# Designs tried in a protein design run: designed miniproteins, single chains, continued (4). Part 57

Each design is a single chain, and the fold is of that chain. pLDDT is the mean over its residues in the fold that is shown.

## One batch from the design tools (miniprotein)

Design m13949
Fold by ESMFold2-Fast:
Structure m13949 (fold): chain A 82 residues (1-82)
Amino acid sequence: QSFKQNQVVNVKNLKDGKVTEALVYSDKEIKPGNKVTIIQDPKNPKKPIILRTSNPKAEVQTKALEKAGYKVLGEGEVVGLA
């Protein structure tokens, strides 16, 4: 099964192994097991967004988000739909 933009998925943070809900930011396709960057939204700091690390635009999008006040929390792995 694949997930798309604006879907809520469960993501395991690779630093501490904790699973949390996160919003798919811009990826057209994310699958369970995909590696993602977990990014805190300044407008909703309790609901992080995720970007697939293998997305060719991920680095550019992450830098643009950081300039807009978003904060990278770490790397995660998609578990499944929330």
Scores: mean pLDDT 78

Design m13950
Fold by ESMFold2-Fast:
Structure m13950 (fold): chain A 98 residues (1-98)
Amino acid sequence: SYLQQRLAIRDQIAARIAAVRPVAQPRADALYEEIKKKMKNAKEILDAQVELTMKELSLIVKLLLDPEAATEEEYIQLEELRIVIGKLDAELQELLAK
């Protein structure tokens, strides 16, 4: 069915993202540290998170339209963005708690 095909594509993407995580993790750590050095307040963190989320959504759309044409680098970039967005979310929560 159409639904089964869509679910299979999502599972394929998830498996490829998991496979590239060891390569994406150090890149995400480096990018997060660079962003963190530039961020001084919650607004700047939110602005950075929005920018990265828009990039993530663009990659997700591209991968969903043609997962077979997607490069390993694009999967690495998607996982890198997901990790950094998560770290920025945690930093924002920390600042709002103080």
Scores: mean pLDDT 80

Design m13951
Fold by ESMFold2-Fast:
Structure m13951 (fold): chain A 99 residues (1-99)
Amino acid sequence: KPVELTPEQRAEYERLIEEFRQKAKELGLPDEDIDKIVEAVRASLDAGARVTPEQLREMLEETLKDLKEGKKVAFVPLTDEEYERIRKAREQIEKKLKE
């Protein structure tokens, strides 16, 4: 179960996760939904998903892109209702910026 990562690789994982969290907040995602996504990513790593920091970065960037476009991400444990809530929150922010 534990991935034998160097201390440098572990620090990089945490940096990428925090970067994702910050970008998701900038998109107007609710904190509870961000926490669920981060928990799912950490659970996948704990389950022995052997990804490099580069692959993790790519996965997180694709997740942000899909969330921006209102698409479901297969590894994110969000319901259809939670995805709809995220989409509506983003639309409200975009509407305010246009005013």
Scores: mean pLDDT 67

Design m13952
Fold by ESMFold2-Fast:
Structure m13952 (fold): chain A 76 residues (1-76)
Amino acid sequence: DAEQAQAYALYQRIIDLGQQVQDALAKGLVSPDDAKEIMDLLDEASRAVSEGDLDRGQRLIDEAEKKLNDAINKSK
């Protein structure tokens, strides 16, 4: 079903972004504080998706991705 497929896609994005945050932190491209804020957003997104709030999950993932990109750009 479409909602289940969307939930799986959102979970995959959360996993991928979490890995990107950890990689960026290990490379010194983001601060520990920025990494924590982004990971907290991904944790909230995971909770929203698990509760069936796919729209909220998507928004939180988008916010986390933007925050990660902004933090990396700021480090340059």
Scores: mean pLDDT 86

Design m13953
Fold by ESMFold2-Fast:
Structure m13953 (fold): chain A 84 residues (1-84)
Amino acid sequence: SFAEELLRRAEELARAIAPASEEEVREKLAEVERLEKELKAKYEEFMAKHPNTPEAKELARELIRRGHEEAIPAAALLLSHERA
């Protein structure tokens, strides 16, 4: 699945970096939360303008995918921290 691919990429990145501090993890999670809220707002605006077409659904999926990809560095920091 797409989620499994993102997790695999995060795990690979986590193996390549030094174990993150609790503060670094906390700060990165806050950043991801801000990005998630922004992407959710953009998604809702997009869906309001382009309701119920196959094209709108595909573009909405792409927007969500990009948001998940932006979370990969945060997931990697969490995984590296858990190994410390």
Scores: mean pLDDT 67

Design m13954
Fold by ESMFold2-Fast:
Structure m13954 (fold): chain A 98 residues (1-98)
Amino acid sequence: MLEELKEKLPEMEKALSTTKDPKLRVQIAYSYIKVLLELGYSKEEIIERLKKYDPSIKEEEILELYEIVTNEKDPAEVLRRLLELAGESEEAIAAKLA
């Protein structure tokens, strides 16, 4: 399991550095944080790695993604918060979750 997650890191890091779609970028960042946590990376290391591979990401955005990964257990609320971070309006999010 951990070896498979380690093999995914270069693919995710490349996707973060090349993706220009805000929705896909936020989803990749969310998955990347989740993988790094499973591999035992600290919060500080996760922040540094995200800034390294996606220099356009703000620290506040990384901290919110980290909070979603560690504290949010409802898949629908996870999706709502990720779409909000990607710049979707509240009305557009409601339509997608209905």
Scores: mean pLDDT 77

Design m13955
Fold by ESMFold2-Fast:
Parts: structure tokens; sequence; C-alpha cells
Structure m13955 (fold): chain A 70 residues (1-70)
């Protein structure tokens, strides 16, 4: 069902985001990690239905930041 697919996407997006933030915490500053968490949480609170798309975008930005720091 569309609802099950949306739930699976949201769960995957959150898991990938959490992994990306943990990787950033190893090479970046605590402030950078906190900023990504705060933006993701604020976006989810403002638009819960769009949260998966925001998490996917933020995960990509974290990956780019990690690549620049390595």
Amino acid sequence: SAAAEAAARAAEARALFDLAVRELEKVGTPQQAAEFRARADAAAKADPAGAASVLERETRLIAEAVQRLK
C-alpha cells in the first residue's frame, strides 16, 4: 500500500540520516552535527508528511560536508 511504502521510506531516511550524523560527529564539530539535527527536527515539526524528503536532502548535505573534512 502507499501508506506502507511511505512509512518504509520515512524509516529508511531516518536511519540513513542518523548514520550520516554519526559519521559527521567523528570528523566534524559538535556544532555542525547539532545544526543538522536541529534543522531536521524543525522541518519534521513544520511538515511531518515531507519529513522523509528533508531527511534525504540533509543526509546528502552531510555526506558532502564529511567528504570535505576527510
Scores: mean pLDDT 82

Design m13956
Fold by ESMFold2-Fast:
Structure m13956 (fold): chain A 94 residues (1-94)
Amino acid sequence: SLEEELVKIVEEVFEEFLKENPDLAEGAREALERTVEVLKEQILTPGYNPELEARLAEIGEEVEALGPEAVAALLELTGRVQEAIKKYLEENNL
């Protein structure tokens, strides 16, 4: 299904990101792992889900508290996920 392919894209992008960033601080890595879990749940959940949005906001606050390197890592990861999904949808006329 489309949802299964998008979940796979999120997981593959995250795995590659971790390989490229082996020195990522443990707290930052944990926050990114939680972000990936919420993104996968958003893909599998139809429509707007306020509980998933609240979880992303909470993770965002935790990432900001970890410092600018963690914020940069979150922005880079989420940007890569968005670009990969966009490319997949465009290549499949979706």
Scores: mean pLDDT 84

Design m13957
Fold by ESMFold2-Fast:
Formats: C-alpha cells, sequence, structure tokens
Structure m13957 (fold): chain A 75 residues (1-75)
C-alpha cells in the first residue's frame, strides 16, 4: 500500500508538470484510483475518476484525454 501511494504521487507530479493540471487535482485522481483499486493503479479506475472530474467541471475533456495518455505511458 505505501509503495502504491508513493508511485501514485510520483505519477501525479509528472502528469501535472506535462499537462498543466494543478498538482492537487492529479494527486487526488491517482490516490483515489489506488484506494478504489485496493492498492493497484489501473487505467479503468483512473478513467472513471477523470470522467467524474470532467462532469464536475474540475478538468476539461482535453485535459482528461492528455492525462489518460500520459498515465498509460507511465504504467
Amino acid sequence: MKESIEKAIEIGEKISEETGVPLFVTKFALLESVLKSNGRLDVETIEQILNELVKRGVISEAQKEEMLRLFKKLL
């Protein structure tokens, strides 16, 4: 669990730097994914979280697509 949290934070920092999405948003999405996936980082769970963030107006559709592309690359 600790290793998965550390990796989620590291990936969140890289995605924030490359996409311009605020760090607290990227960290939230990755950490929520880890918690919902029982300590795993999986594309399906992160995509569901990003879809909810778009629905709430926190990120744009373009930001979601870019974050997903980078996440798949870093996995």
Scores: mean pLDDT 78

Design m13958
Fold by ESMFold2-Fast:
Structure m13958 (fold): chain A 75 residues (1-75)
Amino acid sequence: SSEKRIKERLEKEKKELEEKLKKGDEEARPELEALERALKGEINPLTQEYVNRRVADELIRIGDEIDEELERRRR
């Protein structure tokens, strides 16, 4: 269920971007809009491929950061 997995990851990314917007980070806005369109399935194929690659790269980075934070909290 790769689709379910990627959708769950996109929803987590969306929450993180929404939190950044709440803190006044305007740079998060275009990324949030792109993720919202991807979740709706309403973006064109070129944009979808760009978002998929960008999201994959960011999800890897976020995953690494979460793992590092969890290891820090253990100590």
Scores: mean pLDDT 66

Design m13959
Fold by ESMFold2-Fast:
Structure m13959 (fold): chain A 94 residues (1-94)
Amino acid sequence: KKELLKKIFEAVEPLVELMKTASPEAQKLIAEALAYITEAALYAVAGDFEKAFELLKKARELLEEAARLAGDEEIAEKMKEAMKAVEKIIEEAK
């Protein structure tokens, strides 16, 4: 589904923008989370939703750690919103 990957890329755009101002440690965690989100999207396209959600859980844990390092509630909320959008897009693709 071409539209699934496009929606995922749009949903993660706020995370990519946050990388421009994040600390090097937070940038590493966000980059790793983006890699897991990309892998999850590919498994969802393949119909393996169990693996997709397992990978999304790992991405969420990495973003929660990045949010703690940022120490900014507004940044933490943006990360949470992006992750919720990704999870919803993949859930609706079932």
Scores: mean pLDDT 83

Design m13960
Fold by ESMFold2-Fast:
Structure m13960 (fold): chain A 93 residues (1-93)
Amino acid sequence: MLSEEQLEEAYEVLEKAKNGEISVEEMLEKLSEILNIPVEELKEIARRYLEKYGKPLFTDILFGTATPEEVEEVAPEKYKEELRQLTEYMREK
């Protein structure tokens, strides 16, 4: 499970990307390290979310508009818990 420190670090990374302080590629690399999910898996999850819901995954997570259920539907089984935790954290913040 992700710690509160990892969740806060992920939030800061998403905010920096939103503000244009870091690139999308740098955001993905930093999220990969924090969540322990490979960059290629994060790209594929975001692609599936866009195809299914017509919305950008990481922006929806940051704004608390993604539901844990929507994110779980597009995530591989082994990454569902980490992505669910991040999504729930952003919705409660």
Scores: mean pLDDT 83

Design m13961
Fold by ESMFold2-Fast:
Structure m13961 (fold): chain A 89 residues (1-89)
Amino acid sequence: MEYVLSPKLQELLEKVRPPKESYSLNEILTALLDYIIKNNLFDPNDPSVVNVKNTELGEILGVDSFNLLDWDGILEALLKHATPVSELK
């Protein structure tokens, strides 16, 4: 499945990926991981925790931090900013 991203999510991904018209879920998740690594957002005392407070990613997800191993809430938040191409005309 391919997704067209909201302007906010598109701008964030363009900081770590070339601009595209649509992205697979795998490409979105990989780009987010690259963004986290590039901006050193991992908690220094717990590498499973990502601190996104006062970041563009935190604004998109609506959270101050999340556990990297718990994707359920993060996937739901991300999909609010991604529209399947099958729903676009």
Scores: mean pLDDT 77

Design m13962
Fold by ESMFold2-Fast:
Structure m13962 (fold): chain A 75 residues (1-75)
Amino acid sequence: SMLLQEQGLQDAQYIGQASAGLAAKASKEYMEKNGINENTFENIVGMSEAGTKKGQGPSRQAREEVRRRRLERLR
């Protein structure tokens, strides 16, 4: 029955949401303890996305994009 499948899916979603929330909280605490800020994390992610090209370019562009957004907000 679709209803029974829906209930099973809701249970899985609840577990997933609780797990995701705990992971997000643990991630934030870990970053705070190790002095890792969002900027550092974004740089790592940017480098990972285009690691085949060059390690510095993507992270630098991501940082410039954030800076550009802030400047646009001042206008």
Scores: mean pLDDT 54

Design m13963
Fold by ESMFold2-Fast:
Structure m13963 (fold): chain A 75 residues (1-75)
Amino acid sequence: SLAEAEQLKAQADRYFDQAEAHLRAGDIGTALSLLEQAVALYNKAIALITDPAVREAVLQEREAQLNRLAAILDA
């Protein structure tokens, strides 16, 4: 359901925020584990979305989150 997809996405966004905190602290191992969990939850959320426009928006949000963490890693 869309509600379930929204809950999974919210949890994934929390894991991305935790991954950022760990990257900034230099805890790369914990950050990568959280990133893996965040991506898995985003993928599960995307799989539940039947509306192509909503699915594309969530795919773009996942890409933006990955790019955000990549920028921190490259800094």
Scores: mean pLDDT 88

Design m13964
Fold by ESMFold2-Fast:
Structure m13964 (fold): chain A 87 residues (1-87)
Amino acid sequence: SLTLDDIVLGVTTLVELQKRGAEVLGATGIPKSAEELIKAARSLGATHVLGLDKDNVVLAAGSLSDAEEVLEEARKRGARTIAFVNL
């Protein structure tokens, strides 16, 4: 089961996932780019990328208000780890 404690925040996690071939959907530090990423993810009906098959990692971008919905979707998809980018 996934909880908020399973969310990993930070640039290090994003860089590491990207190096391992994961497509990064989230970003930190730039509000305009962050809003565009959130809009794109919502328009596609997804705020996550399953980048590592063995680890079932979900990478999402959004505010903490979106965390519950991201957790529910991740659990439904069998993800064990979430990298949440706080924008």
Scores: mean pLDDT 43

Design m13965
Fold by ESMFold2-Fast:
Structure m13965 (fold): chain A 82 residues (1-82)
Amino acid sequence: KTYTLTLTLPDGEKVTFEGENIEEIARKIADYLVEKYDIDEESRKEIEEAIIKGLKKLKEENPDKTHFELTLEELVKISLEA
């Protein structure tokens, strides 16, 4: 089963990530954000772990969905609230 997530950035750019599980998608998102925003490598693991928690909760609340669309602000919110 393949999951996709489309992330809309503050500048209006849309990026789609694909993976077989939430952990794979979270890693790809974390790597993308670290590169795009020049975030320190030390923060990458914390960002990845926060995204995993947020996306895992989102998936559990929406078990029939395989495609998700979020803004960066929404992703940050669910990652902090998980």
Scores: mean pLDDT 81

Design m13966
Fold by ESMFold2-Fast:
Parts: structure tokens; sequence; C-alpha cells
Structure m13966 (fold): chain A 62 residues (1-62)
């Protein structure tokens, strides 16, 4: 389901050091290190998900 996909994405984002604020079937909302919020769509394809996680890792490192 989209919710299960969002929960899995949230676990991966938390592993990268991002704070998960909200999990819904629409996606995951995280708090960035500078206090801003970012959203990640739960309906991403596998390729889109890999790109999103790479972008999140770069964002967490910035």
Amino acid sequence: SLLERAEELARELEALGLEVVEITEDGVVVRLPDGRRGGFDASLSEEERERALAAAEALAAA
C-alpha cells in the first residue's frame, strides 16, 4: 500500500539523519537540519525513490 511505502521511505530518511514529522499515504514530511520542512511522495517509482533518497542524503549532508 502507499502507506506501507511511505513508512518504509520514512525509515530510510531517518537512517540518513532526517527527522520525520509526518507519515501519510500521500508521503513523508521531514524536518531539515536548518529547520525547514521537505516532502517526499509515497507514490514514487523505484527509480524515483532511489533518486529521492540520494537527494535527501545530499540535503542531510549540507
Scores: mean pLDDT 75

Design m13967
Fold by ESMFold2-Fast:
Structure m13967 (fold): chain A 101 residues (1-101)
Amino acid sequence: DAAARAAELRAIGDYLGELATKALKLGQENVEEGKKYFEEGAKEAAARLREVGADDLAETLLEQMKGSVESIDKNPWIGMTSGGLSLMSLGEEARVLADRL
């Protein structure tokens, strides 16, 4: 049980890093498409975090996602860069949480 939860938390961490990279690439071609990809991916990752009982981390992810979307609307490049760094930071938190299980 703990090993399976740890494996999924690490997988979510990896997913968030990949999401950050791909959302930024899409945003370079089309800001709206990159923003949508970022938002949809973050919601999917939050659902996965809740499935493994990481509800606090899921809530933090959704709150940071909302702030990043607002930032993207004001300044696309600053918002996309900040959002990507936020996803990578949360991915690392998921990996640290996995290591403590």
Scores: mean pLDDT 86

Design m13968
Fold by ESMFold2-Fast:
Structure m13968 (fold): chain A 61 residues (1-61)
Amino acid sequence: MQVVTKEQALAAVKSLTDEQLDAIADRASDPEKRERFREAYKNGDLEKAAEIFAEILNEQA
């Protein structure tokens, strides 16, 4: 399995819907990561959201 980079996560965050992102985050063991991701996304901090999203994806890889 490949490690997801922050740049790849940023592209995914910009392309996916909130529901799709939530479904992926829901598979992570840490609900707090999902909440922090959503908070960053809602605030328009896409770089921070991508960083957290990459962590979630790499946890599952």
Scores: mean pLDDT 73

Design m13969
Fold by ESMFold2-Fast:
Structure m13969 (fold): chain A 113 residues (1-113)
Amino acid sequence: MEEANRLSARIGQVVAEELAALERATYEAVEAAARRAIERVEAEWGLNARGAVGRAPDGGVMYASVVAAPAGRTPVEVPGLSTDANGRALGPEVDFPADEVAGTAGVLAEAAA
């Protein structure tokens, strides 16, 4: 009985380690994609860009977002997109001047293409 309980605990630990490795790999992949999007926005349009990676409140969904501002200005340090309770993007967050918001939306659409 004691050996069976020790084996069960060990299997549980191995499963937890594999799930943690998968979560880290997923996070790293999303973060790398956000970094590439920032580099493209800055290189192609001469804008200052910021990116963020997050999860839904229940930790089930990962998202990445990128925001941009004209050269010489820093974007707000946020995901840049409003999300619902499941972490899905609802659209561009309107925390920039109106002229910067319009430019950011256009640049993000072209970067995604």
Scores: mean pLDDT 52

Design m13970
Fold by ESMFold2-Fast:
Structure m13970 (fold): chain A 79 residues (1-79)
Amino acid sequence: SAEELLAKLKEISEAAREAEKKYGIEAGFNLMLEKVKELLPELSEELDAIEKKARERNDYLGGEMAIAHLMAEKIEEAK
C-alpha cells in the first residue's frame, strides 16, 4: 500500500540522514541508494543512472534529491 511504502521510505531517509551526520553526504547517498534498490528493485536501472550522474558530478546531494523525486512518483502511483 502507499502507506506501507511511505513508512519504509521514511525509515530509509532517516537512516540516510544518520549515516550523513556520522560519515558525510556520500555515505548518506550510498545508504539511500542501496536501501531503495532493495525495496524497489524494479527501479534499479533508473537508480543506476542517478548513481552514475551523482558520482560523475560529485553531487551526492543532487543524487539524494533525484532518488527522493523517484520515490515520490512511486508513492503517488501506489495511491
Scores: mean pLDDT 84

Design m13971
Fold by ESMFold2-Fast:
Structure m13971 (fold): chain A 59 residues (1-59)
Amino acid sequence: GAAEEELIALLKSLGYSDEQARAALELAKQGFGDLVVREVEEAHGPEAAARIRELLARL
């Protein structure tokens, strides 16, 4: 859906590969979205993590 496409696009804009972005989406669908948010916060800061969190809430 649109939220999945936006999540992949956002992760790729942050420098993640297509493979990494798809793996993050799969982890979120399995209930591990908090791990994805944590990784993005550690690598790219709290504003990027907040955007990921908003998109994950729409999955």
Scores: mean pLDDT 86

Design m13972
Fold by ESMFold2-Fast:
Structure m13972 (fold): chain A 75 residues (1-75)
Amino acid sequence: PGIDKELIEKEIEELKKKYPGKTTIVETLDPEEVARLHLEAIQNSDTSFTVVDFRPLTPEQVEEAGKIYRELKAK
């Protein structure tokens, strides 16, 4: 029930193979930064593929990032 790190790595590798030079991986431990980057990735989804690496976050930090994202999206 945690973050499946192996599945995430496999998806990142597949994206890099299908879209070489267009996939950017961002690693951060700040839930607010994760939320902002996720919102920006959705807004720019037609021009680039940005993957936010959730692996360094705890389940609690992921939940907090989700809350911040939902609040930002609702505005």
Scores: mean pLDDT 63

Design m13973
Fold by ESMFold2-Fast:
Structure m13973 (fold): chain A 89 residues (1-89)
Amino acid sequence: MAALVAEAEALVKKMLEKGYLSEEQAERVLARFVEYLQLNPGLSRVEALATLLHMVRIETGLSIEELIEIGKELKLPQEVIDEFLSYFK
């Protein structure tokens, strides 16, 4: 859990630095992510990070295509991007 939270904080910080998130949006995304991990202790790293992208999408209104581009820019594994895309079938 602690390692996933640290990874999410680093990813969200990079999104904030690139202008994809405001500071308030970043705080809300991280708070929701930590809560979600606590309620779902069986989540894999792939499922957790795909859920983080979905939370960013909901908070920002960014398109699916924009979130895929951001995920690739942040060097997320293809499995995370594929899992994220599975939410929109």
Scores: mean pLDDT 84

Design m13974
Fold by ESMFold2-Fast:
Structure m13974 (fold): chain A 103 residues (1-103)
Amino acid sequence: MSIRLQDEKTSAVQKSKDMAKDYVDVVFDSFMTIMENSSQDTLDQQQKKVMAQERKVVDFFQSLYDKSPDIYKVSKQSFLDTGNTYWKDRLQIRGKKMKEFRE
């Protein structure tokens, strides 16, 4: 483990990127599952999965904020940027498959 603040910042940013992708995957897969089967049981199961992942994200960023507001700020921005890009890529892949089916 690096003991330097700069190395800790780099590690936090990397972890926030991984966490953003995991969060997007959980939310996207839950949304797709609900679209296929909107039963109350499915809704309850998917809500629990999303809430569990959201809690992990909140706990992680709270821990960063308590440690260093500066590390929190850059990690949160990295999380949002990574999540937005990854979500857009997921939607684009789905759109491309639909277009290919029409041709």
Scores: mean pLDDT 79

Design m13975
Fold by ESMFold2-Fast:
Structure m13975 (fold): chain A 77 residues (1-77)
Amino acid sequence: MDEEKSKALAAKTEEGKEIFKEKLMKEYGVSEELAEDIVRAILERDPEAARRVIDWLEEQGHTEEAAEAREILEEEE
């Protein structure tokens, strides 16, 4: 089992996630919770986080983008 290799990659991934999250918060003005969901959706392919981001886009009036993203998620089943 490659647990030691996975831990080293996880540590570097966590640092990268933190940097990306801070950039989203500073540049796009998103909340810390939403930035974390965006990071999980992109880097971890987390469908639950992606759904929360899509719901937020719809609430902000980006209805067309939210609808297209939902179709993409359904196709990635």
Scores: mean pLDDT 68

Design m13976
Fold by ESMFold2-Fast:
Structure m13976 (fold): chain A 80 residues (1-80)
Amino acid sequence: SLREQLDERIAEYRANKDYDSAELAELARPLLDLPEEEALEREKEALEKLKPKVEELAAAGGGREDVLELLKEALRLVLE
């Protein structure tokens, strides 16, 4: 299941001491409990809202921390 795949990936991140990726993956966990159609609509709305920030980041040459912050914002928007 997607939940088992997420749990396995989180365990791999922690084993590799990649706690930032593990935290981001845990933030995504509630997304698995949403109906697929609702999740897709929320993702579409989040992408539309984040498109200007993604374009700005691409133009500015942002680093890993900027990407992680965008991903966290995307998850917050999807889960609203």
Scores: mean pLDDT 72

Design m13977
Fold by ESMFold2-Fast:
Structure m13977 (fold): chain A 68 residues (1-68)
Amino acid sequence: TPEEAVAAARSALLKDPLDPQRWVDYVEALVAAGEPERAAAVARGVLENLGHLFTPEQRARLEEVSRL
């Protein structure tokens, strides 16, 4: 389920919070679960604090989600 995907992505993120793909996966899981406000808040926070870790493509997607 989308909720199980959020739990799995969050678990993966907690194991390696410096892996930029795990943040993208978590944000995408929140969008898919119908939690756009949470997804936007996470995207804004991670771009502000860890933006330098992301590829241009990952950054563009996080910026898009941050506007939800």
Scores: mean pLDDT 87

Design m13978
Fold by ESMFold2-Fast:
Structure m13978 (fold): chain A 86 residues (1-86)
Amino acid sequence: SKEKILEEVKKNPGKSIPFIDYINALIEEGKLEEAKKIVERLLKKYPDNAGVYRALALIYEKEGKTDEAEKWREKAKEIDPNDPRF
């Protein structure tokens, strides 16, 4: 649940939270710029993580930037072509 993830971050800001779940919670809350900044930092650290590219694609989709969303979905599929989510 997005609410549970955000509440856990609020109570324990130093704890290791699954970043993908946290990013998805921010996206669902409409905090797209905050989510994007986190995703961009994670892409620099984990350039071969398909989940991070899928999160970036979802952010652009929510912003109405369909071409950018498709670009990042293709990148995620290049890393993990057997993922049934695209």
Scores: mean pLDDT 71

Design m13979
Fold by ESMFold2-Fast:
Structure m13979 (fold): chain A 54 residues (1-54)
Amino acid sequence: RVFTKGQKIYIIKIDGFTAGAGIKSANSEEEAKKLAEDIEAANGNKYDIEPVTI
Protein backbone atom coordinates (compact mmCIF):
# COMPACT_ATOMS: atom_id res chain seq x y z
CA ARG A 1 0.00 0.00 0.00
CA VAL A 2 3.07 2.27 0.31
CA PHE A 3 6.39 2.28 -1.51
CA THR A 4 9.18 0.51 0.37
CA LYS A 5 12.34 2.46 1.23
CA GLY A 6 15.02 1.59 -1.31
CA GLN A 7 12.41 0.60 -3.90
CA LYS A 8 13.08 1.81 -7.43
CA ILE A 9 10.13 3.51 -9.10
CA TYR A 10 9.63 5.34 -12.39
CA ILE A 11 8.26 8.85 -12.49
CA ILE A 12 6.40 9.93 -15.62
CA LYS A 13 6.06 13.66 -16.16
CA ILE A 14 4.78 16.03 -18.84
CA ASP A 15 7.50 17.82 -20.79
CA GLY A 16 7.08 21.57 -21.10
CA PHE A 17 3.49 21.94 -19.84
CA THR A 18 1.61 22.93 -16.68
CA ALA A 19 3.77 22.56 -13.58
CA GLY A 20 2.74 19.61 -11.43
CA ALA A 21 0.25 18.24 -13.95
CA GLY A 22 0.40 14.79 -15.49
CA ILE A 23 2.86 13.30 -13.03
CA LYS A 24 2.46 9.53 -12.62
CA SER A 25 4.49 6.75 -11.04
CA ALA A 26 5.04 3.08 -11.86
CA ASN A 27 6.82 0.19 -10.15
CA SER A 28 8.61 -1.05 -13.28
CA GLU A 29 10.23 0.37 -16.39
CA GLU A 30 7.91 -1.67 -18.63
CA GLU A 31 4.79 -0.39 -16.86
CA ALA A 32 6.06 3.20 -16.94
CA LYS A 33 6.74 3.00 -20.67
CA LYS A 34 3.30 1.59 -21.42
CA LEU A 35 1.57 4.18 -19.23
CA ALA A 36 3.51 7.04 -20.84
CA GLU A 37 2.64 5.78 -24.33
CA ASP A 38 -1.06 5.44 -23.47
CA ILE A 39 -1.26 8.91 -21.94
CA GLU A 40 0.71 10.51 -24.78
CA ALA A 41 -1.58 8.88 -27.35
CA ALA A 42 -4.69 10.05 -25.48
CA ASN A 43 -3.60 13.58 -24.52
CA GLY A 44 -0.94 14.47 -27.12
CA ASN A 45 1.56 15.44 -24.42
CA LYS A 46 5.13 14.15 -24.43
CA TYR A 47 6.27 12.36 -21.29
CA ASP A 48 9.66 11.70 -19.75
CA ILE A 49 10.42 8.69 -17.58
CA GLU A 50 12.77 9.24 -14.64
CA PRO A 51 13.95 6.35 -12.42
CA VAL A 52 13.93 7.21 -8.71
CA THR A 53 15.00 5.21 -5.65
CA ILE A 54 12.91 5.89 -2.54
Scores: mean pLDDT 64

Design m13980
Fold by ESMFold2-Fast:
Structure m13980 (fold): chain A 94 residues (1-94)
Amino acid sequence: MEEMRRAILEVAEASMEMIKEAVEGIANRDIEGGQKRVNEIAREELPHRARLRALLTGQDYADALAALQAAFDKYEAEEAPKIIEKNRAILDSA
């Protein structure tokens, strides 16, 4: 079920891009332009979201959640120590 985990991450990436476009629209005082960009991304996502929904409803949602949790646990095990070590070096230097 690695395919389902990848699909979830792809949708998350698109969601982050929509948030970025909305924030940039506000920052540039071009709310209408920002909303248009967000709507265009959402429209491109509709076919992909339909395929993802079919995958998620065809498989137990709990299995997909377990795979996502495993990915988070792996990130914490591999990346969090690096971030902590980097911040520790800064604190020890202060």
Scores: mean pLDDT 61

Design m13981
Fold by ESMFold2-Fast:
Structure m13981 (fold): chain A 67 residues (1-67)
Amino acid sequence: MEEEKKKKEENRKFMLEVQYALDNPFSDEEREKLIKKLEDKLKEAREQGNEPAIRFYENLIKKLKEK
């Protein structure tokens, strides 16, 4: 139960960070850090075989790399 609360809090914070980066101008260093975090999440999703999550993170990484 405690692990679920930590995951929810981390996911909320992560989603807010991603949304902030997409909506606001940010540096290349900040973009690279965010991409690295997304690649870590993508790796976890691949290990779990969660295809919807894999697709979601791949699309998000692609959007960040294009702009």
Scores: mean pLDDT 72

Design m13982
Fold by ESMFold2-Fast:
Structure m13982 (fold): chain A 98 residues (1-98)
Amino acid sequence: MEVTNPDRLITGKVIVTVRGPGATAERLVEALQKIGAKVLAYASTLDGTATAIAEFPKPVTVEQLVRAIAEALKPPELDITIKDLSTGEVLGEARVRL
């Protein structure tokens, strides 16, 4: 697992995008809720892309969020992008490989 900015804190609203085999909005939402996020919106495509808008009442690190997603989806391969909703800044990215 490769994570960019693993120790960076997520303190606001973010857009989380996951891409890979078996990436579904329902599993992404489950991962976000387990880590304490409030999920505001979500969508997925049939080709293995899922996106959610989430707010964190308590700050979490990029690594904590990436691990929660990887554990929920259990993919052979997954790409994760976390962006600040207000600025569009990429807060962190990850590549998950088994």
Scores: mean pLDDT 80

Design m13983
Fold by ESMFold2-Fast:
Structure m13983 (fold): chain A 87 residues (1-87)
Amino acid sequence: SELEELKKRFEETLREARALLAQLRRDGILSDKSIAELQAMIDEAVAIYEKDESKVKEALLLLEIALAMARMALAIQKIIEEIEKKK
C-alpha cells in the first residue's frame, strides 16, 4: 500500500538523516547552531509522523529537506578539502 511504502521510506530516510547529522557533528563540518537547526527539523518531522501517520508525506518532505541540506553541507566541505589539497 502507498502508506506502507511511505512509512518504510520515512524510516529509511530518518536513519540516514540521523547518521549523517552524527557524522557532521563528529567531524565538525557544521557549527553547533546549524546542527541544532537540522536536528530541530528532524525532530519536527518525527513529531508530525508520530502524531498522525496520515501526514507521513508532509513528515517525509520535511525530513528529505533536512537530509538534502545535510548532504549539501558534506559535499561543500569535500569540495573545499579537494581544492585546498590541490592548492
Scores: mean pLDDT 87

